# Designs tried in a protein design run: designed miniproteins, single chains, continued (2). Part 54

Each design is a single chain, and the fold is of that chain. pLDDT is the mean over its residues in the fold that is shown.

## One batch from the design tools (miniprotein)

Design m5851
Fold by ESMFold2-Fast:
Structure m5851 (fold): chain A 107 residues (1-107)
Amino acid sequence: SLKDIIDAALNKEDPSSLNIPYLDKLKEVFGPLDPSKVEQWAKDLGISKETLEKLLNGEEVELTRDQALRLIAFALGISVEIAEMLLEGLSDKELTAVARYLLRKLV
């Protein structure tokens, strides 16, 4: 569930430690996110390639709220507006943690 993703991200759990059925199914059906496309993601999301590579490595970074929501929306294949609605009440730091978890889980 979305709650399981948020809880895992905020507890800094290893992305491989939990089976989240719908993320596993998304990865099975559409394939994993391809890190070789990180340069294109940087252009599309307005996040530097360096920052995206740090996120992929599980490193802490500072994202704006807008950047974090765009990255979450990209990872889940939903609109930014839906991501904002679903994650209402999370801080910028918590949104960044969720974005990092999703990016690493789906690679």
Scores: mean pLDDT 81

Design m5852
Fold by ESMFold2-Fast:
Structure m5852 (fold): chain A 130 residues (1-130)
Amino acid sequence: AAPPPAPATTDPSRPKANSPSIQWFLNVLLQDLLARPDAAPLRDLPDPATEAPEYYSLIDNPLSLSVIQARLENQQYQSYQEVIDDLNQLFLNVSIYNPEGSPVAEAAKSLQKLFEEYKEKLDKIEEASA
């Protein structure tokens, strides 16, 4: 007896994105950033009790790649520009909190370079829609 094929599950409870190409591109960007080993310090918010007790008093908008991913998956962004703004804020927060030349600051520079390449492609998609 042959085993039956696995059923494909589609989530019927969520409306389709208004711009599936932009949503797909943002998901690819975040997946690429999260997949990098160097992204580990930016993946999760620091523990205020052990790692960064002053972080939440110094940083007005605490962000991590996981927070941004969760907001994107839950459709909490009104525009793709808000996702770009949050990513820029994350890199700014890293530069404020971490000293120049630290491993975290160097990792953030590497991730920011990848992000800038994706942002240039997003700008081209936006221009083509006008």
Scores: mean pLDDT 70

Design m5853
Fold by ESMFold2-Fast:
Structure m5853 (fold): chain A 69 residues (1-69)
Amino acid sequence: MDEAIRAIAEHVARLVKEGWPLDLVVSTARVAARALGLDEKTIDEIVKATREHADDPEKLAEAMREIVK
């Protein structure tokens, strides 16, 4: 799980750096979280964290780790 969380956070930061619209980046995080088998409430929390920390993979990974605890 931690490796998957870090990979998602790094991918999100890369998409933002490449100039992808934030809404599209957030949508990719939602799809990735769903693929991990997380429930809809947990996915919504991850989406919120992604909007707040999309440009900071370390903060995003930490927020996601707290959400899936």
Scores: mean pLDDT 80

Design m5854
Fold by ESMFold2-Fast:
Order: sequence, then structure tokens, then C-alpha cells
Structure m5854 (fold): chain A 83 residues (1-83)
Amino acid sequence: MEAGEYAKKAGEAAAKGDAEKAGEYGALAGRAAGLPEHVVEAALRRGREGRAYGAAGVASNAAWRAGEEEGARKAGEGARKAG
């Protein structure tokens, strides 16, 4: 699965208020985009802290880094709905 697909799923989870799932998908998006481990860890931490907006934001950034604008936009939309 590409970074953009993970980012879309992170946005969907965030929009539903599932911060932990948003963080897990954000971490997967970061991994797929080749982001540093500390960014992947930040996504997971934000998800565990109930910060759906922050978790989906990491996913959006990862998709932008990978050149997947559609995934980045969908993650951003989900983050906005979360908070």
C-alpha cells in the first residue's frame, strides 16, 4: 500500500474520532514515504494521546513527501473534521 492510501485511511479514522487508528495509519504512511523513525513514533504517540488531528497531519505530510497529493488532501480533510 502506498503512502497516499495509508494517509486516506488515517484521515477517515480521524474523522470518526479514532485517534489510535489514525496514528497507526499515519505511522504506516510515514514508513511508506521513507520518513525518519521519530516522525513514525510521533504519529503513534499522537494517536495514543487521542490527538486525531495531529496523527492525521503526520499522514498528510507523508503523502505530500511521496508526491501523492490526493492522499495528502484526504488526510487533511479528516484532520479538520477531527478538530
Scores: mean pLDDT 80

Design m5855
Fold by ESMFold2-Fast:
Structure m5855 (fold): chain A 73 residues (1-73)
Amino acid sequence: SELELEETKRLADIYLESVKRYIANPSQKEKLMELIDNMERSAKLAREQGKTESAKILEETYKEMKSLYEEHL
């Protein structure tokens, strides 16, 4: 549903902003890795459930989070 897609976009934005905050704080490294792992799992589940648009958003967000992790750590 469109509401489900909007919720997915909002969740993705929250995760990405959290990653940016955790990168700025060395004590949050474990939380950063946990967020990345959770996003990967969420993307896989959405794909398996046939939620194609949600899966694309989560997959793109996972790639961005992973890129930020690799560039700054």
Scores: mean pLDDT 82

Design m5856
Fold by ESMFold2-Fast:
Structure m5856 (fold): chain A 95 residues (1-95)
Amino acid sequence: NLDELVERVIELLEELKPYMSPEQQELVDELVSALKQATSDSDKIGLLFQALLLIEEFLKTETDPELRERAREVLAEILALLAREDPELAAGLLA
């Protein structure tokens, strides 16, 4: 499920990229490359946290209801993963 979520997050970030600021587009490219190269669950979780922050910033300015719904759906899945699957790794990331 973690690998499936990583794939969905990559797809969403690439889909949302044309609607983002130039600075956010650079972060998408960096984050997608890092997610594709990540091999440990800890690294994947850290990168998903970065994706969560980027999606939250995107949602502050986006007005298209379809894009907002898709972004919120993936955001909820990332939040559920961080809260439920590896709380110790999430705590370690924040320390």
Scores: mean pLDDT 76

Design m5857
Fold by ESMFold2-Fast:
Structure m5857 (fold): chain A 78 residues (1-78)
Amino acid sequence: AAPKEVITLKGKIDKELVEKMIRIILEKAGLNEEEIEEAIKTVKERIEENGVDLEELFEILKYIAEEKLGIEIKFIKE
């Protein structure tokens, strides 16, 4: 079995952290860099158009990473 991956993130929950989380998830899901950049652009446009609770979105992304990809996200608030 592949070893369990742990990714540590530091800082504040903002658009940059959410973008980084999306990038990690899509990279681990097997998307190439071009597909990842296009997906991030689309998500950013949707966030700007509709408004989104970034803390809630971050928790959803953590859930997807852990439950679907086997990646543990550890966040240290600074």
Scores: mean pLDDT 76

Design m5858
Fold by ESMFold2-Fast:
Structure m5858 (fold): chain A 96 residues (1-96)
Amino acid sequence: MSPLERAAAELERRLAQARGLYALLEEHREEFAAIPELAPSAEGNLFAARGLIEAVRLIREDVEKGREVAREAAERVPGGRETILRTFEDALAVVA
C-alpha cells in the first residue's frame, strides 16, 4: 500500500474505534443514569465520543480530498511524489 492508503486505513480504524466506544456508552446509558454520581461523567464521555466521531469524519473527508490532489500532483511531478506523500503522512501523524 502507498503511504496515503496506509494513512486512510489508519483513519478508518480510528473512526471504527470511536463508533464502537459511542455504541458501548449509548448501550449502557440507562445503567449510568441509575447511578447519579456517574451520570455526568457518562454524558461527558458520550459527548466527547460523538465529537471525536465527527472530527474524524471531517479529517477523513479532507484526507480523501488531499489524496486526490496528491495523486494528480504526483503524476505531473515525478520527483515530487515521495515529498507529497510524506507531507501528507506527517499531517496525519499530528492528528493521531
Scores: mean pLDDT 64

Design m5859
Fold by ESMFold2-Fast:
Structure m5859 (fold): chain A 100 residues (1-100)
Amino acid sequence: MDEEAIETILKAAENLKKALEEKGYKVSLEYEREGDKAVIKFTAEKDGKTYSVTITVEGGEVKVEESPLITTDADDPAIEAAILASIAHMEAAINKIALR
């Protein structure tokens, strides 16, 4: 079942939250489960800028989507890239667990 994958994503998201909060970001982590589908929403805010990433886990598949209502400023692409890279590491960990 996807529970171990979901726990791995949540743990990585909590670690990212702590790292960003140390840099002055206000971070929100939301988790919702609907049957076989789990949705994890990560939001980081600083200096009027908001970065949001949504991760969906369903049937052993991981999808990463940005919120259409939240955009990053062009001046901070490095911060957005760091968030996305951390999420990519979570996806790699999930694939490693699935292969066993």
Scores: mean pLDDT 63

Design m5860
Fold by ESMFold2-Fast:
Structure m5860 (fold): chain A 110 residues (1-110)
Amino acid sequence: SADRAMYARMVATIEKIRSMMKKARTANKNTMREIYEEFRETARHAERMGERSTSGDIRRMFEEVRGLSESGGDTVRYMMTEDKEGANALLDIVDLQLQQVRARAQQMMA
């Protein structure tokens, strides 16, 4: 179904964000800049997917994914200029929230 396909896309987007966060934790500064831009592009992608959905639930969940991609990007930018230990703790919070949205999307696909 169209809704099932959108939830599958949402899960894939969440896994991409989680992968980018894992890479950022061990990345050099140049790679962190590239990852920051990937977070911004992924946030724009999530926004567009939400806007194209006729389902209010799917739209709201893509808005959450957009916000989490933006938070991940902002945290990576913070890590480049400030406290790396504090930034890693913030990424753990973003990862937990991504896992919660992923679980809800997977439940909707069941």
Scores: mean pLDDT 89

Design m5861
Fold by ESMFold2-Fast:
Structure m5861 (fold): chain A 80 residues (1-80)
Amino acid sequence: MLTPEQQAALDQRIQALALRTLELSRTHPVDETLAALRREVDRVTAELTAQYPDHADQIRAILDSFLRGMEELLRREAAE
């Protein structure tokens, strides 16, 4: 399991990604927002797995789950 400090760092990055993605979704097409989100998730995953290599698989799983959740949310919003 991630330490509380590592978990806090991951949570902070995820919150930043979520807020930025929601802001982009208000002014950009869903496809552009999703492309930007995927690039940012890939970047954050690379940075965090380099910083916490002992927890790389867990970090990838958490960020992949987050990405899927955001993609579903954005597709729902686009359907409205």
Scores: mean pLDDT 82

Design m5862
Fold by ESMFold2-Fast:
Formats: structure tokens, sequence, C-alpha cells
Structure m5862 (fold): chain A 70 residues (1-70)
């Protein structure tokens, strides 16, 4: 679906931003991707901590899964 594909793109951009040293930009992409997938708000503090701890694994895993589902 388009939604899953778009979420995957956002997660991929988040991971790239993180690797480029743009952590704040990465947080934005990650949050947008999760909101697209779940259609609900994720607590900001929890989302930031989850992103920081699992940036590469979570972002890449979600991007790959969403792309495969597209």
Amino acid sequence: DERLRRAAELFARGVEAYRAGNEEEADKYFAEGVRLLLGKELPEEEAIELWRKNRETLGMSLAAAARAAA
C-alpha cells in the first residue's frame, strides 16, 4: 500500500539523517513514519528515547518491512 511505502521512505530518511549526524531531522522522519503506520500519536519522550536506542535497527527494519509490503 502507498501508506506503508511512504512510511518506509520516511524511516529510511530518518536512518540516513541519523548517520549524517542530523539527529533532530532523524527524529522528525521517524515520528512521521510511525504516525503514518499507526495513525496515532506516539508519546514524544518515548518516541525520542526509542529512536535514539534503536535508530539503525528499528528504522532499517521498518523501512524494509514496509517496502516489502508495498
Scores: mean pLDDT 68

Design m5863
Fold by ESMFold2-Fast:
Structure m5863 (fold): chain A 99 residues (1-99)
Amino acid sequence: SAAAERARAAAEGLERLADEILAERPENPSARVLAEELRRVAELLRAQPELTAEDLLEMARTSPPPMRLALLLAARLLGMSDEEMEAVIEELREEIEKE
């Protein structure tokens, strides 16, 4: 289904983000925590491909900050094109590279 394919693409995008974060900042504790939460949300999307961006936004409201960010990124990716997913990846890289 289109929903399952979109969920898979979003999960792969989150996993790619986690790998990139760890490659740039392997010893940074905040980067490692964020990468772990990105991987957890990717697993959630693979297990429940029917989840919508709205469902993820609802979950984000009650989640701790690292998980919240991962859920918000996943929600954006669920409705985004590959080009928009690349933009989200660049935004995340810039946030991590902030002073």
Scores: mean pLDDT 77

Design m5864
Fold by ESMFold2-Fast:
Structure m5864 (fold): chain A 88 residues (1-88)
Amino acid sequence: SMAEVRAVLEAGLGLIEWLAQHHPDPELSAWLAEKAARARALVAQGRYDDALEVVRDAFIAYYKHTHPEQVDELKEELDKLVEKLKAL
């Protein structure tokens, strides 16, 4: 349902926004804040599929910077989640 998609987007966006505020790398922090703002704008426009892609890409980039050895596993799990949510 659309309510489920919104709940997952809100949770993911909240986490990206939290990471942007608390991450010690100022360039990564600024980049995450920009991606969160873009995803919020897409949600406001009802563009949930595009917002899911932005949030997915933000988590992948964060893991590439912080845990590069886990990126492939994260990408696989996020791809499965995004496809499931797009099918709702």
Scores: mean pLDDT 83

Design m5865
Fold by ESMFold2-Fast:
Structure m5865 (fold): chain A 60 residues (1-60)
Amino acid sequence: GDEEEAEAGERGGALAVIAGAQGDAAKARSYGDQGIKDGPSPEGRAAARRGMEAGLALAA
């Protein structure tokens, strides 16, 4: 449902930030990409992208 779709994008973004904070850029990108793929809503995709970008910055 719509809630599951939003959760998928937000979950992907959150996991990407956590992975990036742990120094794992590859995992951060993977979680962000999965969130974008599973979150068809603009809100979910934006959350996944922001989380991926933040995670990649933290891992750098």
Scores: mean pLDDT 75

Design m5866
Fold by ESMFold2-Fast:
Structure m5866 (fold): chain A 100 residues (1-100)
Amino acid sequence: GSDEAVLEAARAAVEALDLTAKQSKNPNAKELAEEQREEVQYALDLIEQGQVGVGGNLLSDILRDLPRKIGDAINSGKLTVQEGSDLSLLFYDNLVKVGS
């Protein structure tokens, strides 16, 4: 898509992660959502600075790595299965629907 569409998708993802962090009462879920939000925001900042290719590639890497990080957190008992599913699905639904 255009750089404008990618920026919009990334902002939607940041908002979804921020909302998840605010709604969760589990400090591990908050920490993971905040960390992912920071990573997406960093990619977004690069895109906003005109580095659309670099930022878009980083955003794709973040999306690919997120299920692994969530799965590890569930396996280690840091997140419930439901919290991990909510984090993953809300994030992907926002980004994929707007960015693809």
Scores: mean pLDDT 73

Design m5867
Fold by ESMFold2-Fast:
Structure m5867 (fold): chain A 88 residues (1-88)
Amino acid sequence: MIKELLEKAYEYYKQGKLKEAQDALREALSLIPDELVEKASKYVNEKTPGEVTPELLLDAIEMILDELGVEEEVKKAVLELVRQELGV
């Protein structure tokens, strides 16, 4: 389910439908298991306690995508959508 939503976001991204791509990405992120969210939070905290940079958030999201076994092209598109959402 999460992978299917991320693949849907990638398809919208390829079509230039950025709003639909972002909507699909937000839905997918809302379905990420608490265990993976906790793992990502621990990673960020271990790197720089009390400071969260856009770069650390992108690294944490990449780690979650790797744990989910997301394909490289889908992962690249998701990270680009996240970068746009973060304003960087």
Scores: mean pLDDT 75

Design m5868
Fold by ESMFold2-Fast:
Structure m5868 (fold): chain A 79 residues (1-79)
Amino acid sequence: IEELMEKNFEVVKKVREESEAEAKKLGLSPTEATALTALRILDALIEATTDEEEKKKLKEAKEKLEEALERYRKEKEEA
């Protein structure tokens, strides 16, 4: 379990660092940058997960976060 936890932590850390660098390059707001990082972490967890039921839940969480981010962007432009 410790070995699996370390492997997942390293994957999450790498994805986070890459996502933060890309978000900075794209000039995203802190909220958008955080959401992008979270989406990339979810993608990495989906790929690392071997349990199909858990993978489905992670995909649903990702879709919900993508919808929330899209709504946030639309509201930010109008408000």
Scores: mean pLDDT 71

Design m5869
Fold by ESMFold2-Fast:
Structure m5869 (fold): chain A 86 residues (1-86)
Amino acid sequence: EAEELLKKAYEYAKKADELIERVREEGKVTEEEAKEIEELGVKALEYLAKAFELRGDKELAERAREAAERVPDLVKKILENLEKVR
C-alpha cells in the first residue's frame, strides 16, 4: 500500500513537471494550466505524505503536508519567473 502511494505521488509529480516544462517552452501560461499544475502538485505531496505515514515516518509525512500547503505559492512563483524570461 505505501509503495502504491509512492508510485502515485511520483506519477502526479511527473505530470506536473511535464506541464511546467511545456508552459516554459511556449513562454505562456493559461489560468487553466496554472490550476492543473497546482492540483497535480498537491496530489503528489498528499500521496507522498500518506505513504510516509503508513511507513511510520511521521517527520517526513509532516514535511510533505507542509510542502503541499505551499504548492499554490510555489506555482505562483514559477509562473512569475516564466513571465520574466519571455
Scores: mean pLDDT 77

Design m5870
Fold by ESMFold2-Fast:
Structure m5870 (fold): chain A 61 residues (1-61)
Amino acid sequence: MPSTREVLQEGFRLMEAGAAREEVFARLRELYLAQGFSEEEATRRAELMTENLEAMRAFRA
């Protein structure tokens, strides 16, 4: 059962491991869905988090 904190940590971990942005987004969306969010809310949250992680990845490029 993924918590919001676990979703954030998993997304960051995948991004740091070199996962593609689309893969990170898809994983986060599924985790938010598993947490109980609707498809629309899970997609929105995954987009915002992926955008934040993309900024982090840019610093490491």
Scores: mean pLDDT 76

Design m5871
Fold by ESMFold2-Fast:
Structure m5871 (fold): chain A 90 residues (1-90)
Amino acid sequence: MEKFEEVRKEIDKLLEEAKKNLSDPIKFYRILSKIGSLVTKAVAEEPDVEKAVELLRYAIDKIREVFSDQYPALTAAIAAALEARIERLR
């Protein structure tokens, strides 16, 4: 339970860092890679499927909120990958 709050806070921090680096494609990509790794690890370590799905939904919603206007295609691709992960957990 504490682990979920820590992961959500870290996602929020990484998204704020990504917002500051939108004009730097190398830094932006590294931050997205960190978010992806963080979510993947947290989901793999979560035995409760519904909690894992909740974390994936949180990540999808936050990524859409931050990037949809500037990177609609990238945002759609990331969201689709995370949605596919949700389907595989069910």
Scores: mean pLDDT 75

Design m5872
Fold by ESMFold2-Fast:
Structure m5872 (fold): chain A 56 residues (1-56)
Amino acid sequence: MKKFEQLKEQANKIPNKSLREEVMGLIDHAENSKDPTISLFLLFVASSEIYIYEKM
């Protein structure tokens, strides 16, 4: 739960609206996923994309 909110806050710092919406979608998908493996994978992808997009 706390990790989803943290990632959403970081995603909001992405200046490009399209990329921000993409990352927010990944976080929402992870939060609503019933499979913990899929949820963790999506959170990892979202975190990686935030790191990349914040540097661009």
Scores: mean pLDDT 77

Design m5873
Fold by ESMFold2-Fast:
Structure m5873 (fold): chain A 76 residues (1-76)
Amino acid sequence: MDEAEKKLAEGRRALAAGDLRTAAEHFEEAGKIYEKLGKLKEAAEAYQRAGLLYALLGDFERAQEMGKRAKALLPN
């Protein structure tokens, strides 16, 4: 949990600095850590944030992957 929270904080700092790629990577890592811990709602939220940032970067393949991962964790 602490590691995932640190990744979320790093992502927010990168976003505030305008580094969208670094922010997306940190949110994706946070999502993976939360998923491994069974924190499925937190993982889905982190993946959604990463997906939005990848879309802004024009990385639509990763954006779609993040969206699918988030949806798989929240089936309804």
Scores: mean pLDDT 85

Design m5874
Fold by ESMFold2-Fast:
Formats: structure tokens, C-alpha cells, sequence
Structure m5874 (fold): chain A 88 residues (1-88)
């Protein structure tokens, strides 16, 4: 039945989006931790500012990708729930 295949496809899309979101969240946290360590080791205010800017930029890039996957996850889950109701 076509509805069952669509349901399974939407569940797979949601799972993949959740896995990608988790990866980006973990990487963002790692970037933050690395940035904090580098700031502590920095010998000048100029070096600290450079590290801080690079860390913020990398976190922002990862956050944007995370938001995209979070949106995909929610949309795919909602569609899967709708399809499941139609299968009943």
C-alpha cells in the first residue's frame, strides 16, 4: 500500500534529520569547549578576540545547519503522524 511506504519514508527522513541535528549540536559544543581552552592559553587580548570571533562564527554556521535539520525533523514527524492516521 502506497501510504505505508510514504509513512516509512517520512520516518526515515525524521531519523536522518535527528541524527544530523545531533551531530551539529555535538560539534557546536566541541567548538565552544575548544574556543574556551584556546582563549585561556592566549597570550594577548588581540589573540583572544580573534579566537572568540572564530568560535562565534563556527558556532553560528553550525547553528544555522542545526535549525534546518530541526525543521526537517519536525515536518517529517508531523507528516508521518498524519499518514499513520490515514492508515487507521
Amino acid sequence: MELEEKYKKKLEEAKKAEEELRRYNEEAERVREEGEREIEEAKSEEERLRIRRETVRREAELSVKGILYASTKVASRNEAKRLLRELE
Scores: mean pLDDT 82

Design m5875
Fold by ESMFold2-Fast:
Structure m5875 (fold): chain A 100 residues (1-100)
Amino acid sequence: SEERELVLETIRGLIEFLEEEKEKNKDNPEFVELLEKLIRGLREVRERLEAGEISVEEAKERIIELLEETIKKLKEKFPDDEFAQELVERLEYLIEKLKE
């Protein structure tokens, strides 16, 4: 499925981006822990989608839920952090794209 491939590519690209953000922010362990939790959730969704255990639609819903939870925690724990604000904007953009 073309849509399935696009979702898998989106997950892969997001994980790669988050791994790079971890390296840039390794001096902030609470921020890194939040990124690691998101990466773990995304890897689980990817693995289940690749195994055919969940549908493309269910995968999108699970990703949106993970992104929304991460946005909430970023806003609560790092309200004045410019890197956290930039990440929130990127995650909100991805949610809108996944809802299309």
Scores: mean pLDDT 88

Design m5876
Fold by ESMFold2-Fast:
Structure m5876 (fold): chain A 87 residues (1-87)
Amino acid sequence: MIPKEFLDELAKKGSNFDPNKVVKVGDKTYYGPLLLDEKTAEKYGLKTKEEQLDPVLQQNALVKILLDPKSKYKTVEELKEAFEKRL
């Protein structure tokens, strides 16, 4: 389980808790309170816009990223820093 404090900090910094937040940076589009890019969201099971905006499904996707041995993120802290610095 990802700590609520981590998720709250990401949501505040990235979207100010806006569940419908959509941000375009370069060729990537980031969705929802945790700002998952569309390609990463699809890779970890979020295939519709509604799923990409769902905070519970976004949390589940982050857990899958941390458990994926092919992911460049190995800890919750590394994932948090990368997401906070993307914008």
Scores: mean pLDDT 63

Design m5877
Fold by ESMFold2-Fast:
Structure m5877 (fold): chain A 129 residues (1-129)
Amino acid sequence: MHATGLLLVEVTPEDAEAVAEAVARGAARAARTLRTEYGARVRFVVAMADAGNQELAERLSRELERLTGETAVAMSTRTMEDAERGVRLAERSLAGDLIAVARGGSSPESVARAMAELERRAGAKLAAA
């Protein structure tokens, strides 16, 4: 069974690296937990409203793919509205997956909570499927 975690984050340039690290750490945990508990393969789509840091987005995409063994997308956007549009387009293209969505703030602690919420929501959907 396949699950997709969609994460939307507003990021300040000063916190961008720490936020990306928190996303990667949370994704690694969620992928392990959902694979162990439900036998699920998990991929991530991350939209970061970080004023267009494409290099960070590309590095995060590669790190997520390395940690999960699945295709991953990280997008850098100028605004939260653009990030929300990106997430909606991803939801449409992922027809057939169990989709869980969460939103995080700019702090690494806020992102860690959002990732834990993504794991919980995905687990609940997998248990119901």
Scores: mean pLDDT 79

Design m5878
Fold by ESMFold2-Fast:
Formats: C-alpha cells, structure tokens, sequence
Structure m5878 (fold): chain A 90 residues (1-90)
C-alpha cells in the first residue's frame, strides 16, 4: 500500500542517517514490492547508496515520498532524474 511504502522509505532514510546501510537497502527492497510503480527511482537510489552517495540517495527518497504523499508524478520523475544525474556525475 502507499502508506506502508511511505513508512518503509521514512525508515530507510532514518537508517541511512545512522549509517545503517544494510537495513536501508532491505527497507527499500520491501518498498519496491509494496509499490512497484516507483521501482525505477528506488533501484537508482540503491545504486547511489552502493556507490557511497548517501546524501543524494536521501534526496531521491525524500522526493519520492513527497510524490507519493501529494500524488504528484512530477516529483517522482524529478527523483529519478536526480538519481540518473548523480550516477552519471552530471
């Protein structure tokens, strides 16, 4: 569900802020199962985490949460583009 997805992503951000990367990645995997439509943004956020770009990963997750809370697909698109830009060093 959307509410479960938002809770999982908020917990993932908390885990990242604590340096608990493994827990964050597990929570993001659960969020992808709960809401497959945001999978591309979450896949890219996981790649940023794996590359050590935790700050950009948090921004991607925060924009994704805002998109879900406001039903604004533009914010989910922005999150995806932010992640692509960060992964390409743009």
Amino acid sequence: SMMTTIQLLRQAIEALKKGDVKTALQLIDQAKQEYPEIKPALDLAQKLIEKGDVKEAIKVLELTIEGLETNDVTKIVAATLLAIGALLDL
Scores: mean pLDDT 87

Design m5879
Fold by ESMFold2-Fast:
Order: C-alpha cells, then sequence, then structure tokens
Structure m5879 (fold): chain A 98 residues (1-98)
C-alpha cells in the first residue's frame, strides 16, 4: 500500500541519517550540535513511520539507535543526566523492537 511504501521510505531515510552520523563519529568528524539536530530528524521520521504502521520493529530499532547516539553525544558534552535519560529511552525502544 501507499502507507507501507511511505513508512519504509521514512525508516530508510532515518537509518541513513544514523549510519552517516555513526561513520562521522568513528572518523572523529562529528560536531555534537549538528549530530543532535540530525538525530532529532531521524527520531521524527521514525515516529512518523510508527503513525503509519504501529508496532513497526524496524522503526523501533532506529529509535533505539538514535537515542543511543544521543546519549553518547550528551556524555561527550559532559551532560551525564541527559546521557542516562536517553540511554534508558534507547533500552525501552530496543525492547519494543524485539
Amino acid sequence: SKEELEADTLIALAEMIIAVLKNARKQGKLDPEEALRLVEKAIELSEQAIKLRPNDKRAYEVLAEAYELMAQVYRELGNDDKAEEFRKKAEEYRKKAE
């Protein structure tokens, strides 16, 4: 259906954003503020996909990875409280992806 194609496209775009950010981080080329903006976009896309297809495991996997990356960035910025908050959100979405 059109909704399935739209959901798949949104998830694929979110996955690409996360993959690019993970690669940039691995290369030491990740700006923290830019990373947070892009991660928020990946979260938005994944949430839109879930509205089209509730309980989408692939979308929950992307949300888990996005929140893990967000926790990592906040830890590097010295914001341990936000890092722990987003680490817990990542664990929640990882369980939903099972």
Scores: mean pLDDT 87

Design m5880
Fold by ESMFold2-Fast:
Structure m5880 (fold): chain A 87 residues (1-87)
Amino acid sequence: SLVDDIVARLRDSTLAQLEARRAEAEAKAVTTPDGFESYRAFQEAEVADAMIRLMRDRGVAPADITVADVIDALFERYFVEGRKRLA
């Protein structure tokens, strides 16, 4: 999946490199005129953000972050927040 591919590429990154990649991906998502490329950049920013949060909040090393951890973090952000909007 796209998330699997992004996590595999970012797993060997330092925290500083993840923060830089998140910033680049966020900028690309809002400046890219191509909708599909904008969407891919948005997903990369979201995955990088989830990995940064896992490292900061749980003290997990980047190499130890699993795709399941990232999916759970994304699910918490999107599903829980989405349910709050419906309440």
Scores: mean pLDDT 77

Design m5881
Fold by ESMFold2-Fast:
Structure m5881 (fold): chain A 110 residues (1-110)
Amino acid sequence: MMQRMDQLLDELNEAIKAKDFLRAEEILLELTELMQRASMSDILHTLRRLFDILIDNWESLSVEERQKFLAMLRDMVARVQATLSPAEQAELEAEYARLLERFWEEVKKK
């Protein structure tokens, strides 16, 4: 599971650098499907890597592209949450909120 997810994350980073948002959306959909079958540890690891990719590419993205990527991440989290227990949903939402807060603090420094 993680090896395929890590490969898709590398491919996502390249798609974003290339401004290929159609490919980025396809990769995020495949990641979402894999995350729905993954352990909480793998879900949280993937979410952290997604925010790292967004931070690394933030300055190269337009305001519209930034908003689109953030919307895609929120949609992914919502779809993954739909397959989880209430306790796991709370854990994922808390980690997403924490990562989003750290993300905004990090991009303000750039």
Scores: mean pLDDT 83

Design m5882
Fold by ESMFold2-Fast:
Structure m5882 (fold): chain A 83 residues (1-83)
Amino acid sequence: MELEKYIKENSSEKELRFIELVAKAAEENEGKATLESALEKAEEELIEVDGVPREEAEKLRKRVEEKFKKLEELIETVSKLKA
């Protein structure tokens, strides 16, 4: 399974935009950004640049954060099963 395909199939257009902004924030910090700082930067850019209402941006951040947490848990679980 390709992560890009999974994200595309299980995300709205607005969620995909948020994920794009998270990736941009990570790239702009030369890979030194934490997930939390990238999520915060993406939320700010959605509000300030794209004009998304704060309440909608907060909901998008929560949905994307939950997806990333589920993917992290799945990856960790799979890696731990290999003895």
Scores: mean pLDDT 68

Design m5883
Fold by ESMFold2-Fast:
Structure m5883 (fold): chain A 108 residues (1-108)
Amino acid sequence: IQKAIDELIERALKKLEEAKKIYDNDKIEEAIKLVKEDPYNVDNLESAIGYLYDALSDPNLPEEAKKLLLEAIALLKVVITILTDKPDEKTIEEAIARAEEAVEDYLK
C-alpha cells in the first residue's frame, strides 16, 4: 500500500510541476505544497484537488497544462481511495485505469 501511494504521489507531483512550468499559476503551486507537506493526509489531498480545480477554471490555462492537471487530479483521487478504503492491489490498478480513461474522455 505505502509503495503504491508513493508511486502515485510521485507521478502526480511530476505532472503538477510540468504544468507549472507551462503556466505558472499560484493555485498549482499551493497544491504542490500541500501534497509535499503530507501526502498521506486525506484533508491535504482534498484541499490540493480543490486548488487544482480552481486552476482549471482559469480561462488562460493552456490545453497542455489542463491535461497535466486532470491527470494529477485523477492520480490524487486514487491515493485518497487507497487511504480511505485500503483496497487490494487489483482494485488500485483498476482505479488507475479508470482515472486514465476519464481524462481521455474529458479531453475529447
Scores: mean pLDDT 79

